# Designs tried in a protein design run: designed miniproteins, single chains. Part 48

Each design is a single chain, and the fold is of that chain. pLDDT is the mean over its residues in the fold that is shown.

## One batch from the design tools (miniprotein)

Design m1654
Fold by ESMFold2-Fast:
Structure m1654 (fold): chain A 74 residues (1-74)
Amino acid sequence: SHMAELKAEVDALKAETEARIAAAKSDEEIQAVLREAGRRFVELLERAETREERNYIYLQMHALAGRAQAARDA
């Protein structure tokens, strides 16, 4: 289904972004990773057909922002 394919791409981007955040050596690198991920999530939002798909993408974006903040606070 469209939702299953979109979810798989969102989950893959989230996993890739989490790994990049974990590997980052500075706040500047974390911000660069988030900017790149943000651009790619916006592209996924343009492909979303339903409110449920858009809400899922927004939820993952918020989760990543929280993980990035936690990484900087550690």
Scores: mean pLDDT 85

Design m1655
Fold by ESMFold2-Fast:
Structure m1655 (fold): chain A 81 residues (1-81)
Amino acid sequence: SAADAARVAEMRQAAEALIAAHPDEVAATVDRLRALFAQGDWDAMQALVDRLVAEWGEDTVAGLSGLQAQRELERERQELE
């Protein structure tokens, strides 16, 4: 719905602001989450996510997840070119 799209846009804006302010920190955090996911370390992943939500807010963390999915789509698109 339009309301759902607006909420997603708000989350993405919060995430974009964090990335603009702290690009290296966000990149390192994403890499750490991916490494933990690949290892199947659910407890460490949950602890890291809980910390991020506490420090940056749940909307920002949700927005980062959406932006990461967009980056993966863009990377696949570039691999086809």
Scores: mean pLDDT 74

Design m1656
Fold by ESMFold2-Fast:
Structure m1656 (fold): chain A 67 residues (1-67)
Amino acid sequence: SKREEAIKAAEAGDVDKARKLVFEILQEDPFDEGARRALVHLLRAEDTSDPAERQKHLDAAIEALKA
């Protein structure tokens, strides 16, 4: 599923791929609360140059997608 692919991309640190997959989930269901929260965290991951902060945001995105 796209959700499983998005989780794998985020776990691999591929923020761009994870964001694109989350966007595709939201194209199919704009009210998917987990995907909406994951998108916020992925955008925060993109906005940081600190690898540790990026990882925290990716972990939060993964948690949102698994909920």
Scores: mean pLDDT 86

Design m1657
Fold by ESMFold2-Fast:
Structure m1657 (fold): chain A 79 residues (1-79)
Amino acid sequence: SEREILEAGAEAGARAKNVEEAVGGAIGALGGAMSAIHSGELTNQEAADIIQRGADRAVTPDAEELLRTAAKSVAAAPV
């Protein structure tokens, strides 16, 4: 599901050990989030909360910042 893609992206971002992995995870999470919102599977807030939980468990400061920025962007995205 689109939610599973979002959760996988957030998890990949949270576990990222370098900036390249963190960027990849954040991009994956954004793509999954927007797809889930567009399909009606998740609201903006539900998708943002999943990404925010990823940020909360992020291994590096870069991953935390990228995922927090992604969560904020998803929460503010037009429906």
Scores: mean pLDDT 85

Design m1658
Fold by ESMFold2-Fast:
Structure m1658 (fold): chain A 57 residues (1-57)
Amino acid sequence: SPEKEQIRREVVIGLLEIAISGNRLVIEHSPDNAELIAQEEKAIRELEAKIEELRKE
């Protein structure tokens, strides 16, 4: 049903937001690792883009 599909999207968005929080924690604990920071920032951007895509459905 459309309602169940909306609930599934909201759950997935919540999980993606948790993943973003994890990537931010890695950055906060690795301030001297420019390569790792760049990798995590790229991952955050990709996760944010996926959340935006899901919100448009």
Scores: mean pLDDT 87

Design m1659
Fold by ESMFold2-Fast:
Structure m1659 (fold): chain A 67 residues (1-67)
Amino acid sequence: SMMEELKELIEKFLETLRATLKRLPKSQLPQLRQQVLEAARELERIFKNPELVKELLKKAEELIEEA
């Protein structure tokens, strides 16, 4: 299922983001936010599922705010 593939990609994306945030200088957070937004737009275009992409963006924003 394409939805199952998207969920797996979102999970892996968030894991990678958390690992990146542990090593990334705080000065680069605005650039990272823009990269996350661009990645989310690409996933929405490929899978055509805005609901799951919005969930990804919400979780990504929470991780960035905690950093």
Scores: mean pLDDT 80

Design m1660
Fold by ESMFold2-Fast:
Structure m1660 (fold): chain A 79 residues (1-79)
Amino acid sequence: MSKEELKAKTIEAGNQYMNLQMQLLIQRGLVSQQEADALFAKNTAQFKQYIDTMSEAELQELYEQLQAQIKKAQALLAA
């Protein structure tokens, strides 16, 4: 996988994880849909900035961590 492919996949995984976290917050009544949408937009922009500063090794580690966290978040939403 090229660094650019890994970067794209890591951004997609990060966005998926953030979306799942926002769904959990809405389900728990901690935020409104509008507040969740605003937080998602802000966090997505910040995440892209951090990804641009990362090495290929750091991107791979982050991608693996995000995949594990996505599975956990999906399990919590399904419960």
Scores: mean pLDDT 81

Design m1661
Fold by ESMFold2-Fast:
Structure m1661 (fold): chain A 68 residues (1-68)
Amino acid sequence: MLEELEKRREEILERMEKYNVPEEVKKAIEKGLELALELAKQGDDERARLLMDIAEHELNVIIEEKKK
């Protein structure tokens, strides 16, 4: 679980760099990712996955908004 979430975090960070996401948005997403990993370390795998999914969704929304 934790190793899988660490991999997903790395992929999200790489996408934020690729799409030149604004610093304030990058910091917000990074906070969500850190919380997800912290929950996974505490054994709360379901909430950890949910937060990771939310972070990916937020990133996708920001990328879509840049196309407008």
Scores: mean pLDDT 79

Design m1662
Fold by ESMFold2-Fast:
Structure m1662 (fold): chain A 57 residues (1-57)
Amino acid sequence: MGSTRAGAAASAGGGDAEKARAAGEYALQNDPEKAGEMAEEGGGPVAGRLAERAARE
């Protein structure tokens, strides 16, 4: 588990900076489902999938 995973999840959060940050925080907590959920709300389904994937590894 590294900071690069949180960074990838946050980047995938799309245009909503608050959602991107939340996605990164959940990725750091090893909660890929929540990370994906936050990213999806900010950037859509693709962002959600990317954040969940990044949070998993």
Scores: mean pLDDT 68

Design m1663
Fold by ESMFold2-Fast:
Structure m1663 (fold): chain A 61 residues (1-61)
Amino acid sequence: SLFDLALHLAREWARLAGPGLSDEQIDRLVAIIEDTLATQHGVTLTPAQREALRAAIREVN
């Protein structure tokens, strides 16, 4: 799914960024992903999916 792809890519970007991403930077990335999926792909994330993205980025970072 587009969500699974977004989740995978978010984790890879977090790895490339290395340690030190702030909560604000993580929230901004999640917001960008959510907005892009909604506006460009017609996919609306559930609250659970948004939290899964945030958690995945934090776990990798």
Scores: mean pLDDT 81

Design m1664
Fold by ESMFold2-Fast:
Structure m1664 (fold): chain A 64 residues (1-64)
Amino acid sequence: SADELIAKGAEAARKGKEAALAGDGETARQYYEQARELFLQAGDEAGAAASAHGLREALKLVGM
């Protein structure tokens, strides 16, 4: 369901943020890209945009 995809997207974004705070930019990228795809599958364009922004900020944080 869309609600399940949104929940999975939110969890992936959370893991992306955790990876970025740990300095692991590649893992952060993987999780934020997964989050974006899950939100797009759910039709949540706002969630997808937020995930893309989160990735950009994460990569700046880790110097990528």
Scores: mean pLDDT 87

Design m1665
Fold by ESMFold2-Fast:
Structure m1665 (fold): chain A 71 residues (1-71)
Amino acid sequence: SMVEKARELAEQGDRAEAAGRYLEAGRLYEEAAKETDDPELKTELLRKAAGAYARAGRVEEAIKVGNQILE
């Protein structure tokens, strides 16, 4: 299901972040956010993605994802 896919992608993102793979974590969190229509969960996942991109030095991607939260 889409809910299971969002959870799996978020868990993969958490593992990537724990391993210091911040760019991969950002991409996984962003994909997880696309798999959910829950506004609170989507916002949480986009915040995690923006934080991971920032830690990876991907400033433009972090800003782009952050702007999706502020819409």
Scores: mean pLDDT 85

Design m1666
Fold by ESMFold2-Fast:
Structure m1666 (fold): chain A 77 residues (1-77)
Amino acid sequence: MSLEEVEEERRRLWGRVRRPLDPSVKVDVQGLYKKNPLAAEYVDLAQLYAAQGDEARAAEARARAIELAPDDPTVRA
């Protein structure tokens, strides 16, 4: 999935689960985003799926983030 596709999916889920226009409640993955922005987007997506109760998709998104940034502790936090 492209970075744009992951961002669009995150926006859709954010609108349903989080405060859609408030970036202050966004998960802060600054360190990871600097190193690998795609991995950071997958971490955000995994948290949004978990908030929806979709543990299977959350696990898949986390696995994808780990593949992209296996040495970054933010991926596992």
Scores: mean pLDDT 62

Design m1667
Fold by ESMFold2-Fast:
Structure m1667 (fold): chain A 82 residues (1-82)
Amino acid sequence: SMLEEYEKEYGPLPELKKGSTTINVLAYKGKLYFYTDQEFKKGDIITAEATNPKTGVKLTRKFKVESVEEIDGKKLVTLVPL
């Protein structure tokens, strides 16, 4: 699976804890992913910091929520660039 492939190469997917305002996300295959216990919905527009896990380069951009999936009791949010 995508998550299994990602975690094997880059380590665990980043988490946004409830009450946090900062989103740190990792770019993988042209999309950004993070776990959260916060409520997000498809179509939400958010500003997020995207970090390349190999280079450490950070870019802040606007993204649209493509999907929210529940995996092992956590919400996986997928973002696409606007």
Scores: mean pLDDT 66

Design m1668
Fold by ESMFold2-Fast:
Structure m1668 (fold): chain A 92 residues (1-92)
Amino acid sequence: TEEFVEKARENIEEARKKIEEARRLVEEGGSKEEALKLLEEALSLVGDGSLIERYISTLPKDSPYLKEVEELRKEAQRLGEEAKKEIEKLKE
């Protein structure tokens, strides 16, 4: 549904904001624990793009949303990998 696309966009934007806030906290010498929490929350919102990929599989082959949802999946996967990298760096 269009509601799924809207929610996916909101989750991607929210994840992006959380990753930026986490980086700011680390750069300013703030709480690594809070930064880690933000990054884990971001990862939870976007994952590896698999939730969006599952949704794509439910769409008709001629769906007008197919291209948009595929781009959202790519962005979610990119943000998920970015969050994972930052989490690993903080745990070392």
Scores: mean pLDDT 79

Design m1669
Fold by ESMFold2-Fast:
Structure m1669 (fold): chain A 63 residues (1-63)
Amino acid sequence: MHTVKGVAEVAAELLNLSEEERERLLNAPSSLEVMQVAIRRAPERWEELMAEISRRAVNVPEP
């Protein structure tokens, strides 16, 4: 799982993005672009999005 896919998946779930928007995020050239789109969509949820991305980066389901 590369970072773009991970960030796109979290953003799509937290922001209730449509399937089309989710697909666009998954095809973004970098994770930075994904975050940029997510911030535009819901700037007030930006902090929650960043926190969830950080949690997913360090919390492995079960080693």
Scores: mean pLDDT 67

Design m1670
Fold by ESMFold2-Fast:
Structure m1670 (fold): chain A 95 residues (1-95)
Amino acid sequence: SMEEFEEALRRFLERAEEEIDRLAEEYNIPEELKEKLKEALRRVVEAMLVGVEEAEKAGKELQALLDELPEEVKKALIERLNEIAERIGEEIRAA
């Protein structure tokens, strides 16, 4: 349902922000870059409620910020965000 989709996106954003905080502490990511990453991620989540094309555009902006990270940190964050998204997607499909 739409309500469960919105709840799933909210849970995704919460978990993803926690993961960004964890990686920022672990790899000493600057506070300003951490805040920009969280903002870009929030925009991706908001765009997903609008449509696939909007989500893709927001995702490209997020990817530009990810490119400012060391390659290993970028790969780790992308992998964990994808895992969170897949798990949340499975939860909404099971509901």
Scores: mean pLDDT 79

Design m1671
Fold by ESMFold2-Fast:
Structure m1671 (fold): chain A 78 residues (1-78)
Amino acid sequence: SMVEELLRALAAKDAERAVRLIEEDPEAARVALGRLGLPATADRVEQVGAAHYHLTGKPLPSSITTAEEAIAYTLEHS
């Protein structure tokens, strides 16, 4: 399932695959992030931010407000 594939990507610290899966299936991303105890909504910026936090232990910078910026930052720093 997409939920299980995203959980595997996050466990493997595979930021590129995790971001791709979030973009392909935002509903599966919401479920997967919820299973990790992370706050996740249907909003893609918040979903990428939650994934970034899980991967790095750090939140996205407060200056990041778009999905494109969140994705680029996560891929550069994870």
Scores: mean pLDDT 84

Design m1672
Fold by ESMFold2-Fast:
Structure m1672 (fold): chain A 108 residues (1-108)
Amino acid sequence: MREEAERLLEEGKEALKNEDYEEAVRLFREAAALGEGELKAEALANLAAAYVYQEKYDEAIAAAKEALALNPKSVKAWRILAKAYLEQGKREKAEEYYKKALELEKEE
């Protein structure tokens, strides 16, 4: 299960890089379904990113929040959440979530 989830996550990242957002969403959803813990959180954060590229901001917010429930230290999930809220015109929430991402990056 873990190896298959990791493979799907990497294939999804490649699809995202190639701007095949529909395929990326499919692969990241499969990775999240098979993955657990941090791996599932990473798959959900990447799913949220793919949804942002599709301009599906409500779906992106839902996926990013699910990723954060599993891993509240996911800089990627906080950044995607901020981006999705910014694209919806919710600037105050976007700024708040972006600051959380920056604070976590400084905790290296």
Scores: mean pLDDT 88

Design m1673
Fold by ESMFold2-Fast:
Structure m1673 (fold): chain A 88 residues (1-88)
Amino acid sequence: DTKATAEEILKKTGDPLKQVVIEKAADKGFSNDIIKKISKVNDYYVLKAIDAILDGDFDKAKRIVTESKPTDDQLKLLKEIEEHVKKL
């Protein structure tokens, strides 16, 4: 079901980085709710931070976040993704 939701989002996404991030999250079994939240992120640095977290590179993600100014909602999403990856 997560895979089906990711495929629908990918068909509407023209951003290659967002496509990679959504595919990685779906492959790691992330919920449809998280996949939909990721699909709404248009900030390049937030997407790069999510990509780093999905690869398990939390130090890289922290560096990217420190140099960018994510919204409170984006920071909550980053924490949610990090907590899920740490349990994989």
Scores: mean pLDDT 79

Design m1674
Fold by ESMFold2-Fast:
Structure m1674 (fold): chain A 71 residues (1-71)
Amino acid sequence: MFSPMEITKLQARYLALEVAADVAIKQKDVEALKKTLEELKELLREAKEKNAPQKLIDGIEKTIEKGEKAL
C-alpha cells in the first residue's frame, strides 16, 4: 500500500539519480555511471515493493536502459 510521503521521497531520489546519470553520460564517466545504475536498480526494487505509480517505475526503468546503452 502506498504512502504519499514515501512516494514523494522515491520521486526525489529518482530525480537526483536521473540528473547524476545524465551528467555521467555527458562526462563519459563510466565509474560514476555504473554506481548510479546500481542505485537506480535498488530504487526500482523499492518502488515495485511499495507499489509506486507505474509512471515512476517506467521512468526509472527507462533511465536504467539509457544508462546501460551508454556503457
Scores: mean pLDDT 82

Design m1675
Fold by ESMFold2-Fast:
Structure m1675 (fold): chain A 63 residues (1-63)
Amino acid sequence: KLSKEETAAALAAGGAGGPSAARSTAGVISQDNDAEKGAPEAAALAAAGDGEGAFETIHRSAK
């Protein structure tokens, strides 16, 4: 998976789209992945404009 490129896209979409993008992103990721895997957390953080938190959630998964 292109997590690096997809992470940047998700952060941009969440930050630029605001709450609407956050809800859509969180819902899509949760359904495609696992609701408990933390993907919805990253989406919620990105929507809140917390790119740092969203990045850390994905980063620690890679670590």
Scores: mean pLDDT 52

Design m1676
Fold by ESMFold2-Fast:
Structure m1676 (fold): chain A 74 residues (1-74)
Amino acid sequence: NARLEKGKKDSEKGLQEKEDIREQGRLAGINIVQGSGKEEAQKWLNDLNRENGYLGDLAQEAMNEAREEVLQQM
């Protein structure tokens, strides 16, 4: 059944997308603490929030976690 298989693939694709978003957010957070990529990160986050607010929140959480970790090492 093409409908059921598509739903399952869309769910798995969503999980992969969430992991990719988290990793991108983490790297953006590190870059911001190092003094670069802040405007690029804001643009990316705005585009993401416009498409899917949940993914935007996930990205922001990953960025905040990475920033806290780097700042704790300073």
Scores: mean pLDDT 74

Design m1677
Fold by ESMFold2-Fast:
Structure m1677 (fold): chain A 86 residues (1-86)
Amino acid sequence: MDAQVEELLAELAALVPAELEAARAALAEAEANLEEVAKEAGMSVEEVREQLALARAVVDAIAAGDLEAARALLREYAKRVAERAA
């Protein structure tokens, strides 16, 4: 679990500013289309909103250089995904 979080964190931390802005744009587009994203993902609108909020917080932490906050958020995301996975 922690090894997977560290690998993902290293990958995200290697993103250049243009890639971080592309990620933010994709998250903003998903937020503008919550009902469609939720339907395609087979999730509730509330669940998608929570996941997008966590994803944005991770991207913002990476952009700010706050790797400790990003790591904590990624661990929370991984835990929530594991709890929802059948």
Scores: mean pLDDT 76

Design m1678
Fold by ESMFold2-Fast:
Structure m1678 (fold): chain A 85 residues (1-85)
Amino acid sequence: MLSKEEGQFLALFGSYLATQELHAYIKYKTGELTVEEAKKLKQEIEQKSEEWLKQAPESLHPQMEEQKQHTMEFIDELIKEIESK
């Protein structure tokens, strides 16, 4: 059972990921996002997410990993679009 604090933690983590997706998408739409920058962003999200996971209760890890995976897949899609021109 999720506590109120656990729910807030998930919401904050989700907001962090959503912010990263929005920034990547804006840069993509303006033509400023390179493949190298997108790959660097993935690495930064991976490292930051590991910091979040270390602070999170074990019970939240599956949902957080799923949220992270969706963000990683979104960035991978942007990389494909850039490489296709």
Scores: mean pLDDT 84

Design m1679
Fold by ESMFold2-Fast:
Structure m1679 (fold): chain A 60 residues (1-60)
Amino acid sequence: MLKVTGVEEVEAGGKKLVGLKLETDSGDSGRVNAGVEADEKEIEEKYEEIKKAYEEEQKK
């Protein structure tokens, strides 16, 4: 299963993007780019949407 363990801003192409930190059951970690230039509120909303999607995927 995947867990979202954090959120991080990443700069790419001169824009600030949102990246998520993930951890697998085996203890492997990685980061997934959300790809959105956003203010504080938009970042929080995007994080919640992605978290919900991961929870649905884990249930299946």
Scores: mean pLDDT 56

Design m1680
Fold by ESMFold2-Fast:
Structure m1680 (fold): chain A 92 residues (1-92)
Amino acid sequence: MAEELAAEAKRLGEEAEEARKAGDEERARELELEAARLMREALIEKLKAEGLDVSEVEELLEKALEAYEKGDIETAQELIEKAGEIVKKEAA
């Protein structure tokens, strides 16, 4: 699963670059966002497959959503950044 998600993310990223070269910035942005989403999901699945506990990452993401709903954008961004740091550190 993770390998398929990572391959699809890479494909979407390449399509985004081609769209940007063609001057279609809106499509490039949509493809870049979808690629980032799939790449992040692939990393989480890979960490789970390696036996790593991703519950902390999931908890941070839930808290970030709650902070956004309360209007605390700064806290939400900090929580998202912390989740990304954990994923990057464990994947390295």
Scores: mean pLDDT 70

Design m1681
Fold by ESMFold2-Fast:
Structure m1681 (fold): chain A 85 residues (1-85)
Amino acid sequence: MEEELKEAWQEYIEQMKLTEESIREFKEIAKKLREIAAKNPDDIQVLEDIIKEIQELKREGKISPELVEVGNELKKKKAELEKKK
């Protein structure tokens, strides 16, 4: 899991020449996903759904460092919730 996110980050670093318009759009998406996660911090299903949505955006080439960061944060939150059961 973390290795996949590191690979996505490396791909993004190589594609760092995105336009400001694309960067702004990705920022808005990342912010909305973070807000949904913040409203449902104890809901593993919501976290999983958001992680899957980020992965779909990545497959469509809509990758951004903020989306990767959100994915990392949500995966860690999910692991913490699973640890506490």
Scores: mean pLDDT 69

Design m1682
Fold by ESMFold2-Fast:
Structure m1682 (fold): chain A 80 residues (1-80)
Amino acid sequence: SLSDEFLELYKEAIKRTAEALGFKVGEDESPENVFLRLYAEMDILGRQKVADLAVKAFLELKPDATEEEIQAVRVTFLIA
């Protein structure tokens, strides 16, 4: 199972990915709401591009991320 630290960094990576795509993220906006807004753009921008941006944001937050953590981030956007 993935750690609580992973989940916290994953939520931050989602927000950074949204901002990289030109979305404004509210200070009080839930990670779930940010994900839903990103999901709406996935059909237009392509799931692979969104997954790559999310992985990049996660690696900026955790440069020593494991392959398991990187794949977990990537898979979430490919199967959502």
Scores: mean pLDDT 76

Design m1683
Fold by ESMFold2-Fast:
Structure m1683 (fold): chain A 94 residues (1-94)
Amino acid sequence: MKEEYLKKAKEILKRSEEILARVVALFRQRDKLTPETIKLASEAASYASKAILYAQRGIANPDKLKEYTEQAEKYAKRAEELLRQAEAGFEAAQ
């Protein structure tokens, strides 16, 4: 239903903004980050930004809300996976 996808798009937007905040928190410890962790965190930020863009496009285009929200979810999920790997790699290096 359109209402379910609108709610999901807004949740993806918030979730992706939280991912970006966590990437910023990692980069505040830059001197302790490996090149691999920097790469993973940067890719997570890129996918989170794409998730935000597609969620916003979905909200702005009700006729394509489902399509854009499903694409935004895929990007958000990829961003979460990459960030989890970056955070785990950072913890393992301590």
Scores: mean pLDDT 86

Design m1684
Fold by ESMFold2-Fast:
Structure m1684 (fold): chain A 61 residues (1-61)
Amino acid sequence: SEKEGLLKRAEELKKKNPELTPMADMAVDAVKNGRLDLAKRLIDIAEEQYEKMKKLEEKKK
């Protein structure tokens, strides 16, 4: 389900980068409050930030 998918993505973000914990926790709270649209936006932003860091490293190497 969408709810379960968002919760899983939030948990994986916390494992990949502990600095993203506040964003991931906000997304989890949004899911619990039925705000799936907000949760998705928060997760998308955090995932985009992580991918930008990866791309920057790839471009330099």
Scores: mean pLDDT 78

Design m1685
Fold by ESMFold2-Fast:
Structure m1685 (fold): chain A 89 residues (1-89)
Amino acid sequence: MTEEEIRIKQLLSAYAISEPMLEKAKASPESEEKKRLIEESRKLLKEAEENLTEEEKEAARKLQEALEAGNLDEAQKIAEEAVEKALKK
């Protein structure tokens, strides 16, 4: 497996998992469950960040900021756009 393949897998894993987790957080009946899902999404993005390009890192930082602000709609859009852009390669 090449470095590029590893990076793409980490990017897709981080953003694709992040997007479904954000959707679950929106639907969660409990505030604590929402916080937990947001924290897990944040950890996944941080782990992937070391293998991202500068553009991908910027997208990850914007997603992180949206999660911290509680703007789940914006965070989901950022995650979806990042995955779509990665898949176009």
Scores: mean pLDDT 63

Design m1686
Fold by ESMFold2-Fast:
Structure m1686 (fold): chain A 104 residues (1-104)
Amino acid sequence: SPAAEAFREGGEELVKAAKEGKDISQAARTLLARLASVAPPEVRPEIQRLGDEAAKAAEKMKENPVEAVKQLRDALIRASDVLGNEEVRKVAEETAEKILEILK
């Protein structure tokens, strides 16, 4: 599905940003923007809002990495729930787990 593909591609970019010690905020915003562009019009505003939440969570990474990662993970899982797609949910869970492993 277009949503699952967008999540997979954006998730890979987010994981790479984390591995390279780059700012995760922009990568998170880009991921959720891609999801919004392929999402049904009725849920697009909520996915955009979750993108803003994910970006703000990532901004806290230098101050409180544990809380930032928890909030980022929550935003990604909530975005997958809004889309109601099992494949997207699975990719979201895998992406969040990889980010947690990298940032330990």
Scores: mean pLDDT 76

Design m1687
Fold by ESMFold2-Fast:
Structure m1687 (fold): chain A 86 residues (1-86)
Amino acid sequence: MEEAERLRELAEENPEERALYLLRAAQYALDAGDLELALELLLEAARVGTPRQAAVALAAAGRIYLEQGDYEEAKRLFEEARRLHA
């Protein structure tokens, strides 16, 4: 979790690269099994990133919801990600 926390701090210090740091932080959270933190970081990356970065973040968030059995939310996020992917 220390690595994800460091990347989140870098996101705050580097506004132009915020979404990229948040996506990397989310990957470390996923690798550590912290699904709640990973979801927060992915949804934040989707909010502040480009359409392409948002699509990546939403697809990853959808997979977490799918693993937790929330099929309705997973489907919604996958459809949103597909719509944003150019």
Scores: mean pLDDT 80

Design m1688
Fold by ESMFold2-Fast:
Structure m1688 (fold): chain A 81 residues (1-81)
Amino acid sequence: MNPNREKWLAYQKETTAPSRARREAWLAAGKPQEEVERDHIRWAAEQLGLSPEEIERLEKDLGAGNVELDRKLSEWLGWTG
């Protein structure tokens, strides 16, 4: 299996409930939302082995429903078929 796909599946498994709980805990601790978002991007970069800039691009493009992102994400994840 493509190692990027394994990293992405691990990231998704971690980001659905644990990432939400982590963000909520940081907000409850009084961190500004912008700082929480930046910390999340840095954490996500470490989980996926990507740069923070690549994570920001992925999150932005996923929210926009970008067709070019779907292609690049599929290639990166090894979902070619």
Scores: mean pLDDT 59

Design m1689
Fold by ESMFold2-Fast:
Structure m1689 (fold): chain A 88 residues (1-88)
Amino acid sequence: MIGSRVVRVDGEQVLIVEAYSPEDVTYAYEMAKGSLENNPSIKKAIILAPSLDSEIAKKAIELGASDEVKEDDKITVLTPEQLEEFLK
């Protein structure tokens, strides 16, 4: 199962996608990529993983997500704790 929401960070729209199993990660990544390509208002997408050592995070990184928030990285994998810091 996948959850998704759009939030505003520093005036920009950011898509947050939560994958609850490793099998959902490919779909989460494709949804993030499609949203970035089809919605010019969305500058970044974040895939939530329970930890950076989780299978969810590893699969997201394998597909091309960054494990760090950088300006040039459009899709990033974060933990809930890292997301709370990013949203401040």
Scores: mean pLDDT 76

